Designed miniproteins, single chains. Designs and how they scored, part 80

Each design is a single chain, and the fold is of that chain. pLDDT is the mean over its residues in the fold that is shown.

## One batch from the design tools (miniprotein)

Design m2764
Fold by ESMFold2-Fast:
Structure m2764 (fold): chain A 100 residues (1-100)
Amino acid sequence: SKLAELLERHIQYLELVIELIERHPDDRALQRQLLAEVADGLETLARKFEEEGLLDHAARLREQAARFRALIDDPDATAAQVIAALEETIALLRELLEEL
C-alpha cells in the first residue's frame, strides 16, 4: 500500500529527528525547524488519508500536527517534551499502519 510506505517513511524520519534533538538538546532554533517540518509532513499525510476517505485517521494526524505547532510557539518547551511528543507520534503512525 502506498499509504503504508508513506507511514513507514514518516516513522523513520521521526526516529532521525529524535536522534538529532538528543544530540542538540539546547538548540531551540533547530528544534523549531524540525517541529515545523514534522507538522508539515503530518498535514501532507493527513491530506493523503482524506483523499482515500480515511477521515478519522486524517483527523488524528492533524491533531498531532497542531500539537507540534503549539510546541513551536511555546518558549518554555523542553527537549524532553518535544521527544515525548515525537515518540507518541511514532506510536500513532504504527497504530495507523496496523489498521491499513
Scores: mean pLDDT 89

Design m2765
Fold by ESMFold2-Fast:
Structure m2765 (fold): chain A 63 residues (1-63)
Amino acid sequence: SQPRQRVDQLLNQRRQQIVNNIDQSLIDMVRNGDSIYRQIARQFERQGDFDLAQVARDLDRQL
């Protein structure tokens, strides 16, 4: 449950970041074919939080 809540929290933060940096974030999503969950997973991977990254990737696969 806590990993899911963490992903949901970052999803909301990412939505706010997209609003503030729409052009670059949308270009990156289109160019990479990345979903929002894949972007969250990469963020966790960069932070060394591989367990949380796996939760985000599992959510992406359910879409």
Scores: mean pLDDT 67

Design m2766
Fold by ESMFold2-Fast:
Structure m2766 (fold): chain A 105 residues (1-105)
Amino acid sequence: MEEYAEKAGEYARKGGEKYGGEGASRAGNSAGDGATKGGGEDNIVSQMGGGSGATSAATGSASGGVENSAEGAELGGRAAAIGAGEGGGEKGAEGAAEGAERGAK
């Protein structure tokens, strides 16, 4: 689970660095989608983790600048994977990391 949280944060950060706030928001939303798919559609904890990730990415963006967006995205991606792991186990955390990677592209 820790490895998926680290990967989710890293991919989300790359999205924020490359595209600023838009990339951070996309990575956070994609991490949430991945968490839902991995943890199952009825798993509210995985969904909440994804939502927290999107919120953190948006907050970083609002603070201004690519650096703030990247930091917000990293924290959001990590939080999404942790939340997904708590509700959906390893599959939830893995889904969040995969979602963040897709969103960073």
Scores: mean pLDDT 60

Design m2767
Fold by ESMFold2-Fast:
Structure m2767 (fold): chain A 93 residues (1-93)
Amino acid sequence: AAEDRAAFYEAAIQGLDEAIRAVKAGNTDLAAKIAEYVARLLRSTGEPEAIELADIVEKASKAAKAGNYDEMITLLEEARKRLQELAERYRAE
């Protein structure tokens, strides 16, 4: 159902918020693991927009592994914003 999908995306947003908080706290390994988990969940939906967001989150994880934590934060914040818009569209339906 659309409401169930919105709740799923809202849970994914919470995961991204935790990853951003972890990076800012210097817990970069935890942040990367949370990001990889969220990306896997988004891919599991099979929805094109969710898969595109999973790609952005995976790029954030790769940036972290390269030591580019500012890029990681920027990419996670972009993914969060787009995921919020997606969740709102499902809530509106």
Scores: mean pLDDT 83

Design m2768
Fold by ESMFold2-Fast:
Structure m2768 (fold): chain A 64 residues (1-64)
Amino acid sequence: SLEEMKKRLVEVLEKLKKEIKNPTEEQEKEINELIEKVREAKSLDELLEASSEAFRYISEVKKE
């Protein structure tokens, strides 16, 4: 269901916040904005757009 997909993606983003050591205020704000976009998605298409933005951000943060 759409709600289950949203919940799972929010959990991934919440986990990312916990994995970042000493997150900046900017990073926390960006992750919170992505969580909000996911929660506000009213259709599968909107959720896919929000998820693509989220996974791009996750990939950039995890580049070491």
Scores: mean pLDDT 79

Design m2769
Fold by ESMFold2-Fast:
Structure m2769 (fold): chain A 73 residues (1-73)
Amino acid sequence: SPVEEVKELAERTLKETEGKSVEEIEELVRRFEEEVRKIVAANKLSPEEFKEIAKLLEETGKKIAEKIKEKLA
């Protein structure tokens, strides 16, 4: 499902941020956003699937922001 694809992509992206610089993390985020847009564009999503993906993006964004904050501290 598109929700599962985004979930797997988010998990891989978060793992890839380990040991990376802020610049490298920002590049990973850009690639993640591009791939999510491709998944959304390739699938006809239900309102429920849109809500689940939005929630995954919010949670993933918070985790990435925390990693960047940790590196800047």
Scores: mean pLDDT 82

Design m2770
Fold by ESMFold2-Fast:
Structure m2770 (fold): chain A 117 residues (1-117)
Amino acid sequence: SQEILSKILSKFSEDEQEEIKKKLLGIIYTYLAIEYLKKGNFEKAETYLKEALELFDKELQEKVEEAYKAALEKNFEEAEKILDEIIEELLSKKYKVNKEDVEKIKNLLIEKANESL
C-alpha cells in the first residue's frame, strides 16, 4: 500500500511530497480523534485532535474542529462528511490529485488509521 502512495506522489517535488505526507498524517489523526470519540475515549480523542491541528493550516484547522464538534454531538455522519471535505480540499483542490487517486489515498489512510485502533 505504501507503493501506491509513492507512485501517486512521484510526480511532486521532494518538498511537496513531504508536505503532502504531513497533511495525510493530519487526516489520519483527525479520523482517529473521531473513532476514539465513538469509543468514549475522550483523552485519546483530544490527543489526536491536537496532533492533527498542528499538521494543518488555519483553514483546514477550522474544518478539523468542525468535524470534531459534530462527533462530540454524536453526529458522526456530519463528521465523516466534513472529513471528506478536508480530503477533497487538500488533495483535489490544492494538489490537483485526480478523483481515482484521491479514493486510493483515502482507502490507504483508513487502513493505516485502523492499525492504530
Scores: mean pLDDT 86

Design m2771
Fold by ESMFold2-Fast:
Structure m2771 (fold): chain A 100 residues (1-100)
Amino acid sequence: SLQDLVDDYESKMQSLISKIKDSKLQNQLSSMVSQSVDGMRQAIQNNDYVSFLMHVMALSAGIHVEILREKNPDNQKILQEMLDVVLDFQKQALKEIRQQ
């Protein structure tokens, strides 16, 4: 289900964020992901797939901007892995939505 995909996605994102040693960046990323996921869950409840996809796209854009600003190569690598997870999740979510 789409809800199961969101739950798995959140777990993967939280796991990656936990590898960030900078507490300020970790807290910022955790907040961004939590807001995005909460918005996605509300959109699912309302059958609002436009808002759902907008939340996915907004987080993707936010992470991409963080990658461009980041100077620490270890943090850049984790941010890139997070972006890859977002893009894979978007692909899987689109398949689920098409089945509705």
Scores: mean pLDDT 89

Design m2772
Fold by ESMFold2-Fast:
Structure m2772 (fold): chain A 62 residues (1-62)
Amino acid sequence: MLDKYLEEAVQKILNGDSQGFAAALGKILDIMMSIEDPEELEKMNKKFKEAQKKADEQLAKL
């Protein structure tokens, strides 16, 4: 879910929709604030880091 909001925020910025970007950012913060379990938060963070590292690794090979 967080990943979709991040992608949405980027698209909003590229389209010049700063209002939509601000709304998406607020939603992301709201989600993070509602997650009180550090284990669950770490799992999401690791998934993001893994995806980002994989993309970065492939980009470096190019």
Scores: mean pLDDT 68

Design m2773
Fold by ESMFold2-Fast:
Structure m2773 (fold): chain A 62 residues (1-62)
Amino acid sequence: HMLKKSVLHLLELAGVPEEYIERVKEALDNGDLEGAKQAIEEAREYIDPNLYEAILKELDRL
């Protein structure tokens, strides 16, 4: 889905370490939205507030 790619692209733009991006991708591939949100929350320190809100909104559409 395009929304999944949008989430991953926003994480890349934020400069989130690849290990967190991989965890989000695996969670989304398994339909585990809570796991994806957890990984994003753990990476919060690498994400500016505006990108963080955008990422959460994209997840809510899945």
Scores: mean pLDDT 78

Design m2774
Fold by ESMFold2-Fast:
Structure m2774 (fold): chain A 98 residues (1-98)
Amino acid sequence: MLTPEVVKQELAALEESIDRLLEELEELLKKIEKMEKKEAEKKVVVLKFALTVLRSSIGLVRESAEALGDEESLKRAEELEKKLEKAEELLKEIEKKI
């Protein structure tokens, strides 16, 4: 089980990583139709892997926050989960255009 301090630090790092993933997905969605298919497919594979890793990480942090009764960290984890759902939707839209 993570300590409250570690939970807060991990949530901050995850938020930065998720926000960067969202930016990369939105940029790719705008450029996908003008991009070479092989390059687009390569970027999709990398972003899918990043999404999978981030989803697993937030799950572990959420479990720790729940066990600690840290309502503030739970709320932050829920907010990050919603951002990951948006990332999954963007990724599906990108895949439809390849």
Scores: mean pLDDT 85

Design m2775
Fold by ESMFold2-Fast:
Structure m2775 (fold): chain A 82 residues (1-82)
Amino acid sequence: DTISRLEKALEELKRAKTVEEAQKAFNEMIQLVMNDKSLSVEKAIGLILRAIGVYIQSLLNGESEIEAYKKGAEELLRLYKE
């Protein structure tokens, strides 16, 4: 259930044409992780911090905000599936 919802939000983010659309989809993914009762608080926080870290690193590398959100979101989903 949560995996399918995260995958849907990531697909919405991949189709984002504006920073606002990308940010909305990224925030939805963060909320899905925060509200997932199957995750420990430590695991949920770790996933969110890693996603934000990838987003920040992408910006520091000179990538666009939309691309930074996409990379952060992809990392969040990848780690969630572990």
Scores: mean pLDDT 88

Design m2776
Fold by ESMFold2-Fast:
Structure m2776 (fold): chain A 91 residues (1-91)
Amino acid sequence: MEDEIEKKAFESAKEAVKAGKKAKKEGLTLEEAKKMLEEARADPSLPEEKKREIVKITMGLEIIESEKNIEEILKQLNEEEQKALKELLEV
């Protein structure tokens, strides 16, 4: 049961990274995405689908930006987690 949940979480993370990579290519920065997310969270009239899209983009951009500090992040991860992160980023 937990293996299936973990697999679904990993697939969701892959989709987030894809969305983040697309947004970054379109010139959206992580700071701009975070601002959009805060504005979306403050707006109760915004559809949940739009909020989920912004969350996905922001999460993807955070994962991508983590590559800039990979030495510091790698010190917190074991080799198995590093491999999973590399596989996620190759999506």
Scores: mean pLDDT 68

Design m2777
Fold by ESMFold2-Fast:
Order: C-alpha cells, then sequence, then structure tokens
Structure m2777 (fold): chain A 86 residues (1-86)
C-alpha cells in the first residue's frame, strides 16, 4: 500500500500526486507509527514538488499532522521540522 503511494508521488500527472499527498496525510494520522514516519518523509519531499498545487497540498497535510494532538509527539515534531526546512 505505502509503496504504491510512493510510486504515485512520482507520477507525471499532478492530480495523481495530489491524491497521493492526501492519502499520505491520512496514513500519517492513522496511528501506525512506522507508516506515519514514512508518510511524513514523503510529504516533506512533495512539499518541494515542481508544481505549486502539489506543494501547497503537502504543506497543508504537514500542518494538519503538526497540530493533531491524536498524533504522537515524535510524528508532530517530524512534521514541524519538515515545514521549517521549506
Amino acid sequence: MLDELIEKTKDKDKKVRIEAVKKLGELARSGDEDLAKRSVEELAKLAKDKDKEVREEAIRELEKIAKDENVSEEIREKAKKALESL
């Protein structure tokens, strides 16, 4: 599942990449710590995407993760650091 999403983040169609961003945001907030860590790492890459709409969507998902009190402190800090690196 996650590997299929990672392939979609490399798609030539920005709409496919935006859909992958949204699904990665869901995985980052799903409660699976390992999936959440990997999802935040992929969202950090997408926040630097060539297309502005993809970047903006990835930034929104990272902001949601950083503010979500149901997400572990470690994952929230990872999302905050990704946003600070922009």
Scores: mean pLDDT 85

Design m2778
Fold by ESMFold2-Fast:
Structure m2778 (fold): chain A 102 residues (1-102)
Amino acid sequence: DIDELIERAVKAAKEGKYDEAASYFLQAVVTAARRGDAEKAQRAIDAVIEALEKNSKTEEQRKLVDEARKAGEKAVEAIRNGDLEATYQAAAEMADAIRKLG
């Protein structure tokens, strides 16, 4: 269930478990992309970014969250265009930015 993956990603992000957050996030976005569900992908991105922003304390962390947001925006646009390769690349970029927060 995408909603359960989103909840797990948000919980991990709030707990500073960035590898887990990135993993659950990537699973949620990939699952949404396979279903053509841009709305669920947008919800996953928004929820995770909000959790990361609230947990950001340094300028470096804020830059990584901004990189994650930009990659997430590319992923949603790619899903809307039916471009799975671009979606996977953008989702991976967001996951990498999240991992760098730890």
Scores: mean pLDDT 87

Design m2779
Fold by ESMFold2-Fast:
Structure m2779 (fold): chain A 90 residues (1-90)
Amino acid sequence: MLEELIELAKKGDLVERLALARLAAERGLFRSVQEAEEFARRAGVEGETLEVDGVKYSVVSVIMMVLTGVPLPPALQAKLEAALAKILAR
């Protein structure tokens, strides 16, 4: 499961990689910030951020929001849901 999501992330853009990271976190595939950082390295997005409404989000920040129960802003959630739908339609 996690390996399959990493391989899909390598083939996508930053928004698609954030969407897959969120999906993996929601499925309980991460237990710590260290595992989130490892996913970012393996997906090739270490240090990359997406800016939404003046706030920058990394793969690690999105995973940690899911793990800590912090809701994603609606604008970010909509972008990630659209990206995930596009990946699943391929």
Scores: mean pLDDT 80

Design m2780
Fold by ESMFold2-Fast:
Structure m2780 (fold): chain A 116 residues (1-116)
Amino acid sequence: DFDEILRQGVRLIEELPEEVAEFFRRLDEEFPVGVPLFTGSLRHLVPEELRPLIDVINDESVPDRIRALAAYLLSEIARRAGAEHTAAFYEQRAKQLAPDGMEEIEAYIEELRAEL
């Protein structure tokens, strides 16, 4: 259920577990000009709480709007962790997936946050 995955992403922004924050800070330090896709065997390097969001972004059978929402959530989680470069990467990915839909993405995330 994509809605549950997206709601968990919103909870990660609010709660920011240290494992998640450390993962993003490490990504920012090791990959200042890009971010690995974390597909296949690299998936195990991602904290368990983030894997559903990564899986959604990488699944081309998922509608681009849902993938954009997942990318936007990753950018906000990374921003909260202080991972500026990683946040910018995922924000750009969200815009690429939904070039005309950023306002709708932000509105939907606000709706999910209100349901918490």
Scores: mean pLDDT 81

Design m2781
Fold by ESMFold2-Fast:
Order: sequence, then C-alpha cells, then structure tokens
Structure m2781 (fold): chain A 79 residues (1-79)
Amino acid sequence: NLKELQEKAIKLFEERLKNTDDPERKKVLQELIETIKNGGSLEELKRKAAEVAGIPESVFENLTKEEILKKLIELMEKS
C-alpha cells in the first residue's frame, strides 16, 4: 500500500533529520520528505531518493513509486 509506505518513510526520515547535525544532509532529507508529502513526480522521487541514499539514480530505474519507497526504507534502516 503506497500510502502506508509514504507514512512509514516520512516518519523514518523525520527521525533521521532530528539525529542529523550535518547541514547538507539535513537539506537533502528535508527535500526528500517534502517530495513524498507533496506527491512529487516519479523522476523527482528517484532523484531525491538517490541523493539521500548516496547511490546512483540508476539503482531506482524501472521501479514504481511504491518500489522506490520500499527500497529506500530498506537501505536507510540498514545504515
């Protein structure tokens, strides 16, 4: 369910934001959270997810918004 994944992602990234002192990292996390909240495009979600995870955007190639969010949550929980 996309809505449940969005809510889970937002909570996870807001917690990461609270525990982050790096201004550049805070900015990237805030931009990802806003993209998820505001229903940004698939292309915007891919870009912001790749930026937050520190991986190439190509890793999210051919994935749906739901699959991108699920993969991003998995990556961030393991970090």
Scores: mean pLDDT 80

Design m2782
Fold by ESMFold2-Fast:
Structure m2782 (fold): chain A 56 residues (1-56)
Amino acid sequence: MEEKEEEEALRQVTADGRAGAPRVDPELSRKALRYALKKALEIDNTPLIKEAYERF
């Protein structure tokens, strides 16, 4: 359930960026980044990716 919300946030952030929208909610951006890092960690479990995920 939570993964779906984070994935949706990532999609909205990407779409808004393309539309040239100057602002995106900080919470939405944070959720999108965390989801991207979580997926990267699952695909390529490297120390660098894990460290980035722990920071966010």
Scores: mean pLDDT 61

Design m2783
Fold by ESMFold2-Fast:
Structure m2783 (fold): chain A 64 residues (1-64)
Amino acid sequence: SKKAEIEQQLKELQAQAVEEGRRLYAEYQAVRDTDPARAAALLAEMRRREEELIAKAEELKKEA
């Protein structure tokens, strides 16, 4: 059952990441050509969130 709890947490993390990623990417597209500093900051934020998601998923899998 701990495996089922971990699978549920992984699905929740994935769903949250998809929603956040869509928001950040939409903002990136909106400012890409007009505000290069903001665009660069958004790309860095997206990369950081991807790394955090991978790290959290790996930690959850180790607890299985």
Scores: mean pLDDT 82

Design m2784
Fold by ESMFold2-Fast:
Structure m2784 (fold): chain A 86 residues (1-86)
Amino acid sequence: MTLKIVAEGASPGQILALLGEAVEGQLNGGSLESKVDGNKTTITGKGVSEAQAQGAIDAARGIQDDGGEVEIKQEGDTLTITVKGP
C-alpha cells in the first residue's frame, strides 16, 4: 500500500520515528519520497506493509498524546496521516 505522512510543527524525533516506517517500505522494494517546506514535512512511501502502516499510526498517536493533532484518512490503497504539533 501507499503511506503518506504530513507533519507540521513536529519535532525532529517525531519525524525520525515516522520516517522509520517509510524507509523499511523502500527496503522491501517500495519507494520513498520526502519534501520539507518550512515547518511542514511530507513523506510518501510506496510498497509498505499493513504492519508498517500500523506502526506509523501508533507513532502518530504518540504525537497526539504529546498535545499534537492527528488526522488519519484511508482512501483505497493509500493511508494518509496528518500530524500537527502544538
Scores: mean pLDDT 71

Design m2785
Fold by ESMFold2-Fast:
Structure m2785 (fold): chain A 61 residues (1-61)
Amino acid sequence: SAAFEAEVEAIIADLRAGRISEDEAAARLQALHKRHRASEAQDRRVLARFLGALTELARAA
């Protein structure tokens, strides 16, 4: 849903900006999955975005 996608983007943006930790981002994404009953395809997209953000942060360090 649009609400799910918007909340995912907000969490990933906060993670990329260093406003939240990796653990906090993972916890928020887990809560979104539970609340919105995300499909397997949505779960794969969320995981790819999360891992992409972690990779970018690791390379920037």
Scores: mean pLDDT 79

Design m2786
Fold by ESMFold2-Fast:
Structure m2786 (fold): chain A 75 residues (1-75)
Amino acid sequence: SRRTDQQVDNVSRVANVLRQLRNNDQSTIQYVMNNRDTYSQMWNDVSSLSDSQFDYLSNTYGVTDDVNVVRQARS
């Protein structure tokens, strides 16, 4: 469905930003600083997913690595 496709996209986008921040990527740091509201919205949408929703996305769409990055960041 469109909603599930959007959730998968948001999880992957957030995971990629988190990976770049861990690598101390200056352009990504600047992006987050300049787009704090957009990043906060994406983070809130993704980090509020339940464990069962994360498991569903991981198992159905094969985004296990992206899901794990988000799970680690919210701990």
Scores: mean pLDDT 79

Design m2787
Fold by ESMFold2-Fast:
Structure m2787 (fold): chain A 89 residues (1-89)
Amino acid sequence: MEELLEGVREYFDQVEESLGLSKEELAEKILSLPDDIEKAIEELKNSPLEVLQIIAEILENIIKEAGEEAGKRFLDAMKKVAKEILEEK
């Protein structure tokens, strides 16, 4: 769990550095996603933001390789990191 959360934090930092989207803006988008994994992926895919489309692909690959519960755990980890970022503001 801790290793997954650290990886997600590093990803948020990398997105801010590489794509110019603030980690706060990314965090707000992630927290707005539905808890239903299929609906969350649909919203991410339909986003005009490339980073959210990439996250959708990551979630789909996790589900394909490790099952829907693994994808749900990853989404929950992203939401936890997003909440931490916004609470530090």
Scores: mean pLDDT 78

Design m2788
Fold by ESMFold2-Fast:
Structure m2788 (fold): chain A 91 residues (1-91)
Amino acid sequence: SIEEKLQQMVELSQQAQNLSDQAFKAYQNGDFEKARELTRQAEEKAQQLRELVKELRAEGVEIPKEVMEQILFAEASVTLARMLVYVEEKA
């Protein structure tokens, strides 16, 4: 159902944000291998989220503002984690 898909989007957004937060903490502690793995997991959650957004939009479903804000926060968190970990590791 649409309601179940919207709930999945909220859950994926929270998972991506939590994994990104854990990646930031690992990075701050100098555990770059753990930070990379957590960032990879966060990116996988973000990818699942993007595919679900694409599916709902293709079906003509308007995503509620509150859900969209959670998605945007998740995307921002994952992007920052990726930038910090990958730029530092490749420098």
Scores: mean pLDDT 85

Design m2789
Fold by ESMFold2-Fast:
Structure m2789 (fold): chain A 115 residues (1-115)
Amino acid sequence: SEKAKEHLKKAIEHLKKAIEAIKKGDLETAIKHIREAQKHIEEALKYIKDEKAKLEAEIELGIAKINLGLAEMLKDMELLRKAVGQLADAVIILSKALNDEEIYKEAEKIKKEVE
């Protein structure tokens, strides 16, 4: 689905901005971009027909939401890095289901930056 790919590309752009904010110690900007990436991944899920990939991506999205909530409460930048990593994992899963190599490679790069 082209709509799913559009949303995953927007999620990638927000994850890149979140990483830049994390590197600068800008907690509030990082949280903002992580939340925008979550919204775009949730929108992409509406267009996914592969039920296994959808479920696996929803699990990663759920873990990311928990880590984001804890990071906001605790002011913990490491938990924001974990949330970015989990959202990158969700994008990797969905890009494979969509057979989109470009989105897959961009999500892998994001995952490596937060390891």
Scores: mean pLDDT 91

Design m2790
Fold by ESMFold2-Fast:
Structure m2790 (fold): chain A 57 residues (1-57)
Amino acid sequence: SPVEEEMRALLARYTAQARKLYDDYLAGKLSKEEMMARLRKLQAEFDAQAAELEARA
C-alpha cells in the first residue's frame, strides 16, 4: 500500500539521519550531548510522522 511504502521510506530516512549523527560524533563534529539531543529530536519527529501515517492506514 502507499502508506507501507511511505513508512519504509520514512524508516530509511530516519536510519540515514541517525547514522550521520553518529558519524559526525565520531569525526569530532558533534559532542556526545549534542548528538544525543539531535537523536532525541529526530526520534520525536519520526514518531510523530509514523503516527500520522498509521492514522491514514
Scores: mean pLDDT 86

Design m2791
Fold by ESMFold2-Fast:
Structure m2791 (fold): chain A 74 residues (1-74)
Amino acid sequence: MKTLSGTLNAPKDGTYKFTVNNPLARGTLYVDGKKVKDFSPWLPNTAYVNLKKGSHSFSFDYTSYDTKVTYSLV
């Protein structure tokens, strides 16, 4: 098992879209230590999270293929 982690600096309150950029990745996304979504190769590769302005931690615990997690304000 591998872990990809990072920090999101949210410029404003709102809904943020997280995307797992490898459709063959299997894993779990966490934001601020809270489980958001389990990902699998046959399911949508996006999750939506309501965040307040400021710094938030995220991590993706995954198996198999290397991937990137991207985020954007909706």
Scores: mean pLDDT 78

Design m2792
Fold by ESMFold2-Fast:
Structure m2792 (fold): chain A 108 residues (1-108)
Amino acid sequence: MEFAIEKVKEVIKEHPDNLELIAAVLGAMAGSLLLSELGGLPVELVYEAIAKGVDLPEEYRPLLEEAERKLKEMSEEEIKKRIEEIMREIAKATGGLAEKALELLLKA
């Protein structure tokens, strides 16, 4: 969670007028935190893999497989609800512009 809050704060500081970018980072960070929660993966590595479109190191394959297995046990509604909960937690901790970016994401 600390990593996610700091990353969103950095993006807001550098790009305060770019709500679409802030929204994209919120979504990517929430997904990274969910996979970290399910598989015990380091959130920083998951986020970097998503942001760069690269694979995680081979040593994390068993943790990724466990995360994917648990994700398959969840309904679409449960996944959506958990992602929304994580995004709301990050936005609340970050404030203002992150809350506006979340509203934009939820309307999409």
Scores: mean pLDDT 79

Design m2793
Fold by ESMFold2-Fast:
Structure m2793 (fold): chain A 81 residues (1-81)
Amino acid sequence: MIPNDLEAARQAFEDARGSLEKAIEAAKNGDINTAASYTTAAGVLFTAARIYAQDDPEFIAEAEKAYREGVKKVDEIIKKN
């Protein structure tokens, strides 16, 4: 198993949040392909954050919630355009 690295987990989580923010902005601008690309990147980064923070259930729960809410927001914006 990948060893626990809470610093790496936090860095991956922040990078994932940044990617979701870019996905939301792209979706608002009608750039569906860019929004999908950043959403995919965020998913990969949130998965990495979960792996690195495997001993921190509270952090994992927060990361999963942030990912779900971000993806939902991107999807809702795309459906309106």
Scores: mean pLDDT 80

Design m2794
Fold by ESMFold2-Fast:
Structure m2794 (fold): chain A 74 residues (1-74)
Amino acid sequence: SSAAREQMQLAVNRVVNEATEKLKAGEDPEEVKEEAVKKLRERLSKIPGVGEADIEAAVKAVEESVKFMAEKEK
């Protein structure tokens, strides 16, 4: 479980960092969010021990983070 949690956190951090860079570069917030969610779902689904509920919780957190960051860049 700790190994799965660590892998999830690494995947979330990578996706959030990439989204932050794209938003700062002026990319469309909706497209950035859609790409981040897609990449996150693909990465998390390949981690042993991660269930759908964990994936949905992480996706929601990333969507909220991207929305918050996009509002800050205005």
Scores: mean pLDDT 83

Design m2795
Fold by ESMFold2-Fast:
Structure m2795 (fold): chain A 64 residues (1-64)
Amino acid sequence: MEEMVEVAMAVYKALVSKDGMTPEEYVEKNKEKLASLGISEEKALALATAAMNDDLEKVKELIK
């Protein structure tokens, strides 16, 4: 489970920082895909924000 949290954190951080997008822009562009995975906009935004801040505990909480 912790490994999954670290992977999710790395993915969100890479996507947001590499593409120069804010967490909000990432969620907007991937809205349909995230919805198909059962991820709400607020959850996706919180995950991306937590990942950018290296907040492992917050990412762990949100993945549940």
Scores: mean pLDDT 68

Design m2796
Fold by ESMFold2-Fast:
Structure m2796 (fold): chain A 109 residues (1-109)
Amino acid sequence: SDLQKFVKEIEKMLEKAEEGDWVKEFRQASALAFEKSVETGLSEFLTLSYAFHAAANALREGLDALEQTAKQLQQMADLEVNSDVKKILQKIADMLKQKVDEAKKAALA
Protein backbone atom coordinates (compact mmCIF):
# COMPACT_ATOMS: atom_id res chain seq x y z
CA SER A 1 0.00 0.00 0.00
CA ASP A 2 1.25 3.51 -0.87
CA LEU A 3 -0.03 4.73 2.51
CA GLN A 4 1.91 2.04 4.44
CA LYS A 5 5.14 2.87 2.53
CA PHE A 6 4.67 6.61 3.16
CA VAL A 7 3.99 6.05 6.89
CA LYS A 8 7.17 3.95 7.27
CA GLU A 9 9.25 6.67 5.55
CA ILE A 10 7.70 9.38 7.76
CA GLU A 11 8.29 7.34 10.96
CA LYS A 12 11.98 7.01 10.01
CA MET A 13 12.20 10.76 9.28
CA LEU A 14 10.58 11.72 12.62
CA GLU A 15 12.80 9.26 14.56
CA LYS A 16 15.94 10.95 13.13
CA ALA A 17 14.68 14.55 13.31
CA GLU A 18 16.51 16.85 15.73
CA GLU A 19 14.20 19.13 17.75
CA GLY A 20 15.47 22.28 15.97
CA ASP A 21 14.52 20.77 12.57
CA TRP A 22 10.90 19.82 13.43
CA VAL A 23 9.33 22.83 11.62
CA LYS A 24 11.31 22.04 8.43
CA GLU A 25 10.64 18.28 8.63
CA PHE A 26 6.90 18.77 9.30
CA ARG A 27 6.60 21.19 6.36
CA GLN A 28 8.34 18.69 4.08
CA ALA A 29 6.11 15.84 5.34
CA SER A 30 2.99 17.99 4.77
CA ALA A 31 4.05 18.75 1.16
CA LEU A 32 4.88 15.08 0.44
CA ALA A 33 1.54 13.92 1.91
CA PHE A 34 -0.34 16.50 -0.20
CA GLU A 35 1.49 15.28 -3.34
CA LYS A 36 0.54 11.68 -2.47
CA SER A 37 -3.12 12.72 -1.96
CA VAL A 38 -3.15 14.11 -5.55
CA GLU A 39 -1.41 10.99 -6.96
CA THR A 40 -3.57 8.39 -5.13
CA GLY A 41 -6.87 10.19 -4.37
CA LEU A 42 -6.69 8.81 -0.79
CA SER A 43 -8.12 11.15 1.89
CA GLU A 44 -5.74 9.67 4.49
CA PHE A 45 -2.88 11.60 2.84
CA LEU A 46 -4.88 14.87 3.14
CA THR A 47 -5.39 14.16 6.86
CA LEU A 48 -1.62 13.68 7.31
CA SER A 49 -0.83 16.77 5.21
CA TYR A 50 -3.15 18.87 7.40
CA ALA A 51 -1.72 17.44 10.65
CA PHE A 52 1.90 18.20 9.70
CA HIS A 53 0.96 21.69 8.42
CA ALA A 54 -0.93 22.52 11.66
CA ALA A 55 1.94 21.18 13.81
CA ALA A 56 4.59 23.19 11.90
CA ASN A 57 2.52 26.38 12.33
CA ALA A 58 1.96 25.72 16.06
CA LEU A 59 5.72 25.30 16.62
CA ARG A 60 6.22 28.81 15.19
CA GLU A 61 3.26 30.54 16.95
CA GLY A 62 4.00 29.60 20.59
CA LEU A 63 2.61 27.93 23.70
CA ASP A 64 -1.16 28.54 23.27
CA ALA A 65 -1.04 27.31 19.65
CA LEU A 66 1.04 24.27 20.71
CA GLU A 67 -1.50 23.29 23.43
CA GLN A 68 -4.52 23.82 21.14
CA THR A 69 -2.96 21.94 18.19
CA ALA A 70 -1.71 19.05 20.38
CA LYS A 71 -5.28 18.65 21.75
CA GLN A 72 -6.77 18.80 18.22
CA LEU A 73 -4.31 16.22 16.83
CA GLN A 74 -4.92 13.94 19.86
CA GLN A 75 -8.69 14.10 19.15
CA MET A 76 -8.02 13.31 15.47
CA ALA A 77 -5.84 10.34 16.52
CA ASP A 78 -8.54 9.07 18.93
CA LEU A 79 -11.20 9.16 16.14
CA GLU A 80 -8.94 7.79 13.36
CA VAL A 81 -9.85 4.26 12.17
CA ASN A 82 -6.75 3.73 9.99
CA SER A 83 -4.02 2.37 12.31
CA ASP A 84 -1.14 3.78 10.22
CA VAL A 85 -2.63 7.32 10.16
CA LYS A 86 -3.55 7.03 13.87
CA LYS A 87 0.07 6.18 14.74
CA ILE A 88 1.45 9.25 12.94
CA LEU A 89 -1.23 11.59 14.40
CA GLN A 90 -0.43 10.28 17.90
CA LYS A 91 3.32 10.76 17.36
CA ILE A 92 2.85 14.38 16.20
CA ALA A 93 0.52 15.09 19.16
CA ASP A 94 3.11 13.62 21.57
CA MET A 95 5.90 15.71 20.00
CA LEU A 96 3.85 18.91 20.48
CA LYS A 97 3.00 17.88 24.09
CA GLN A 98 6.74 17.50 24.72
CA LYS A 99 7.27 21.10 23.52
CA VAL A 100 4.44 22.31 25.81
CA ASP A 101 6.02 20.55 28.82
CA GLU A 102 9.48 21.98 27.99
CA ALA A 103 8.05 25.53 27.65
CA LYS A 104 6.16 25.27 30.98
CA LYS A 105 9.28 23.90 32.73
CA ALA A 106 11.38 26.79 31.34
CA ALA A 107 8.80 29.32 32.65
CA LEU A 108 9.30 27.92 36.19
CA ALA A 109 13.10 28.45 36.05
Scores: mean pLDDT 85

Design m2797
Fold by ESMFold2-Fast:
Structure m2797 (fold): chain A 56 residues (1-56)
Amino acid sequence: PPPPPGSPLMQELLALHQEMMERLAKLPKGDTSPEVLAKADAILKEHHARVDELLA
């Protein structure tokens, strides 16, 4: 089942999500270069991998 609200696990999940959002927000706005898009993709994949590891 999903972790209860306020649990350490839920706090870690929220922290990971916040970190992902902060990293995405720091990328150049409106820059659609392959390099920036690759960085955004890497951030999303890293976040998903960390969430999957935490929930394993």
Scores: mean pLDDT 78

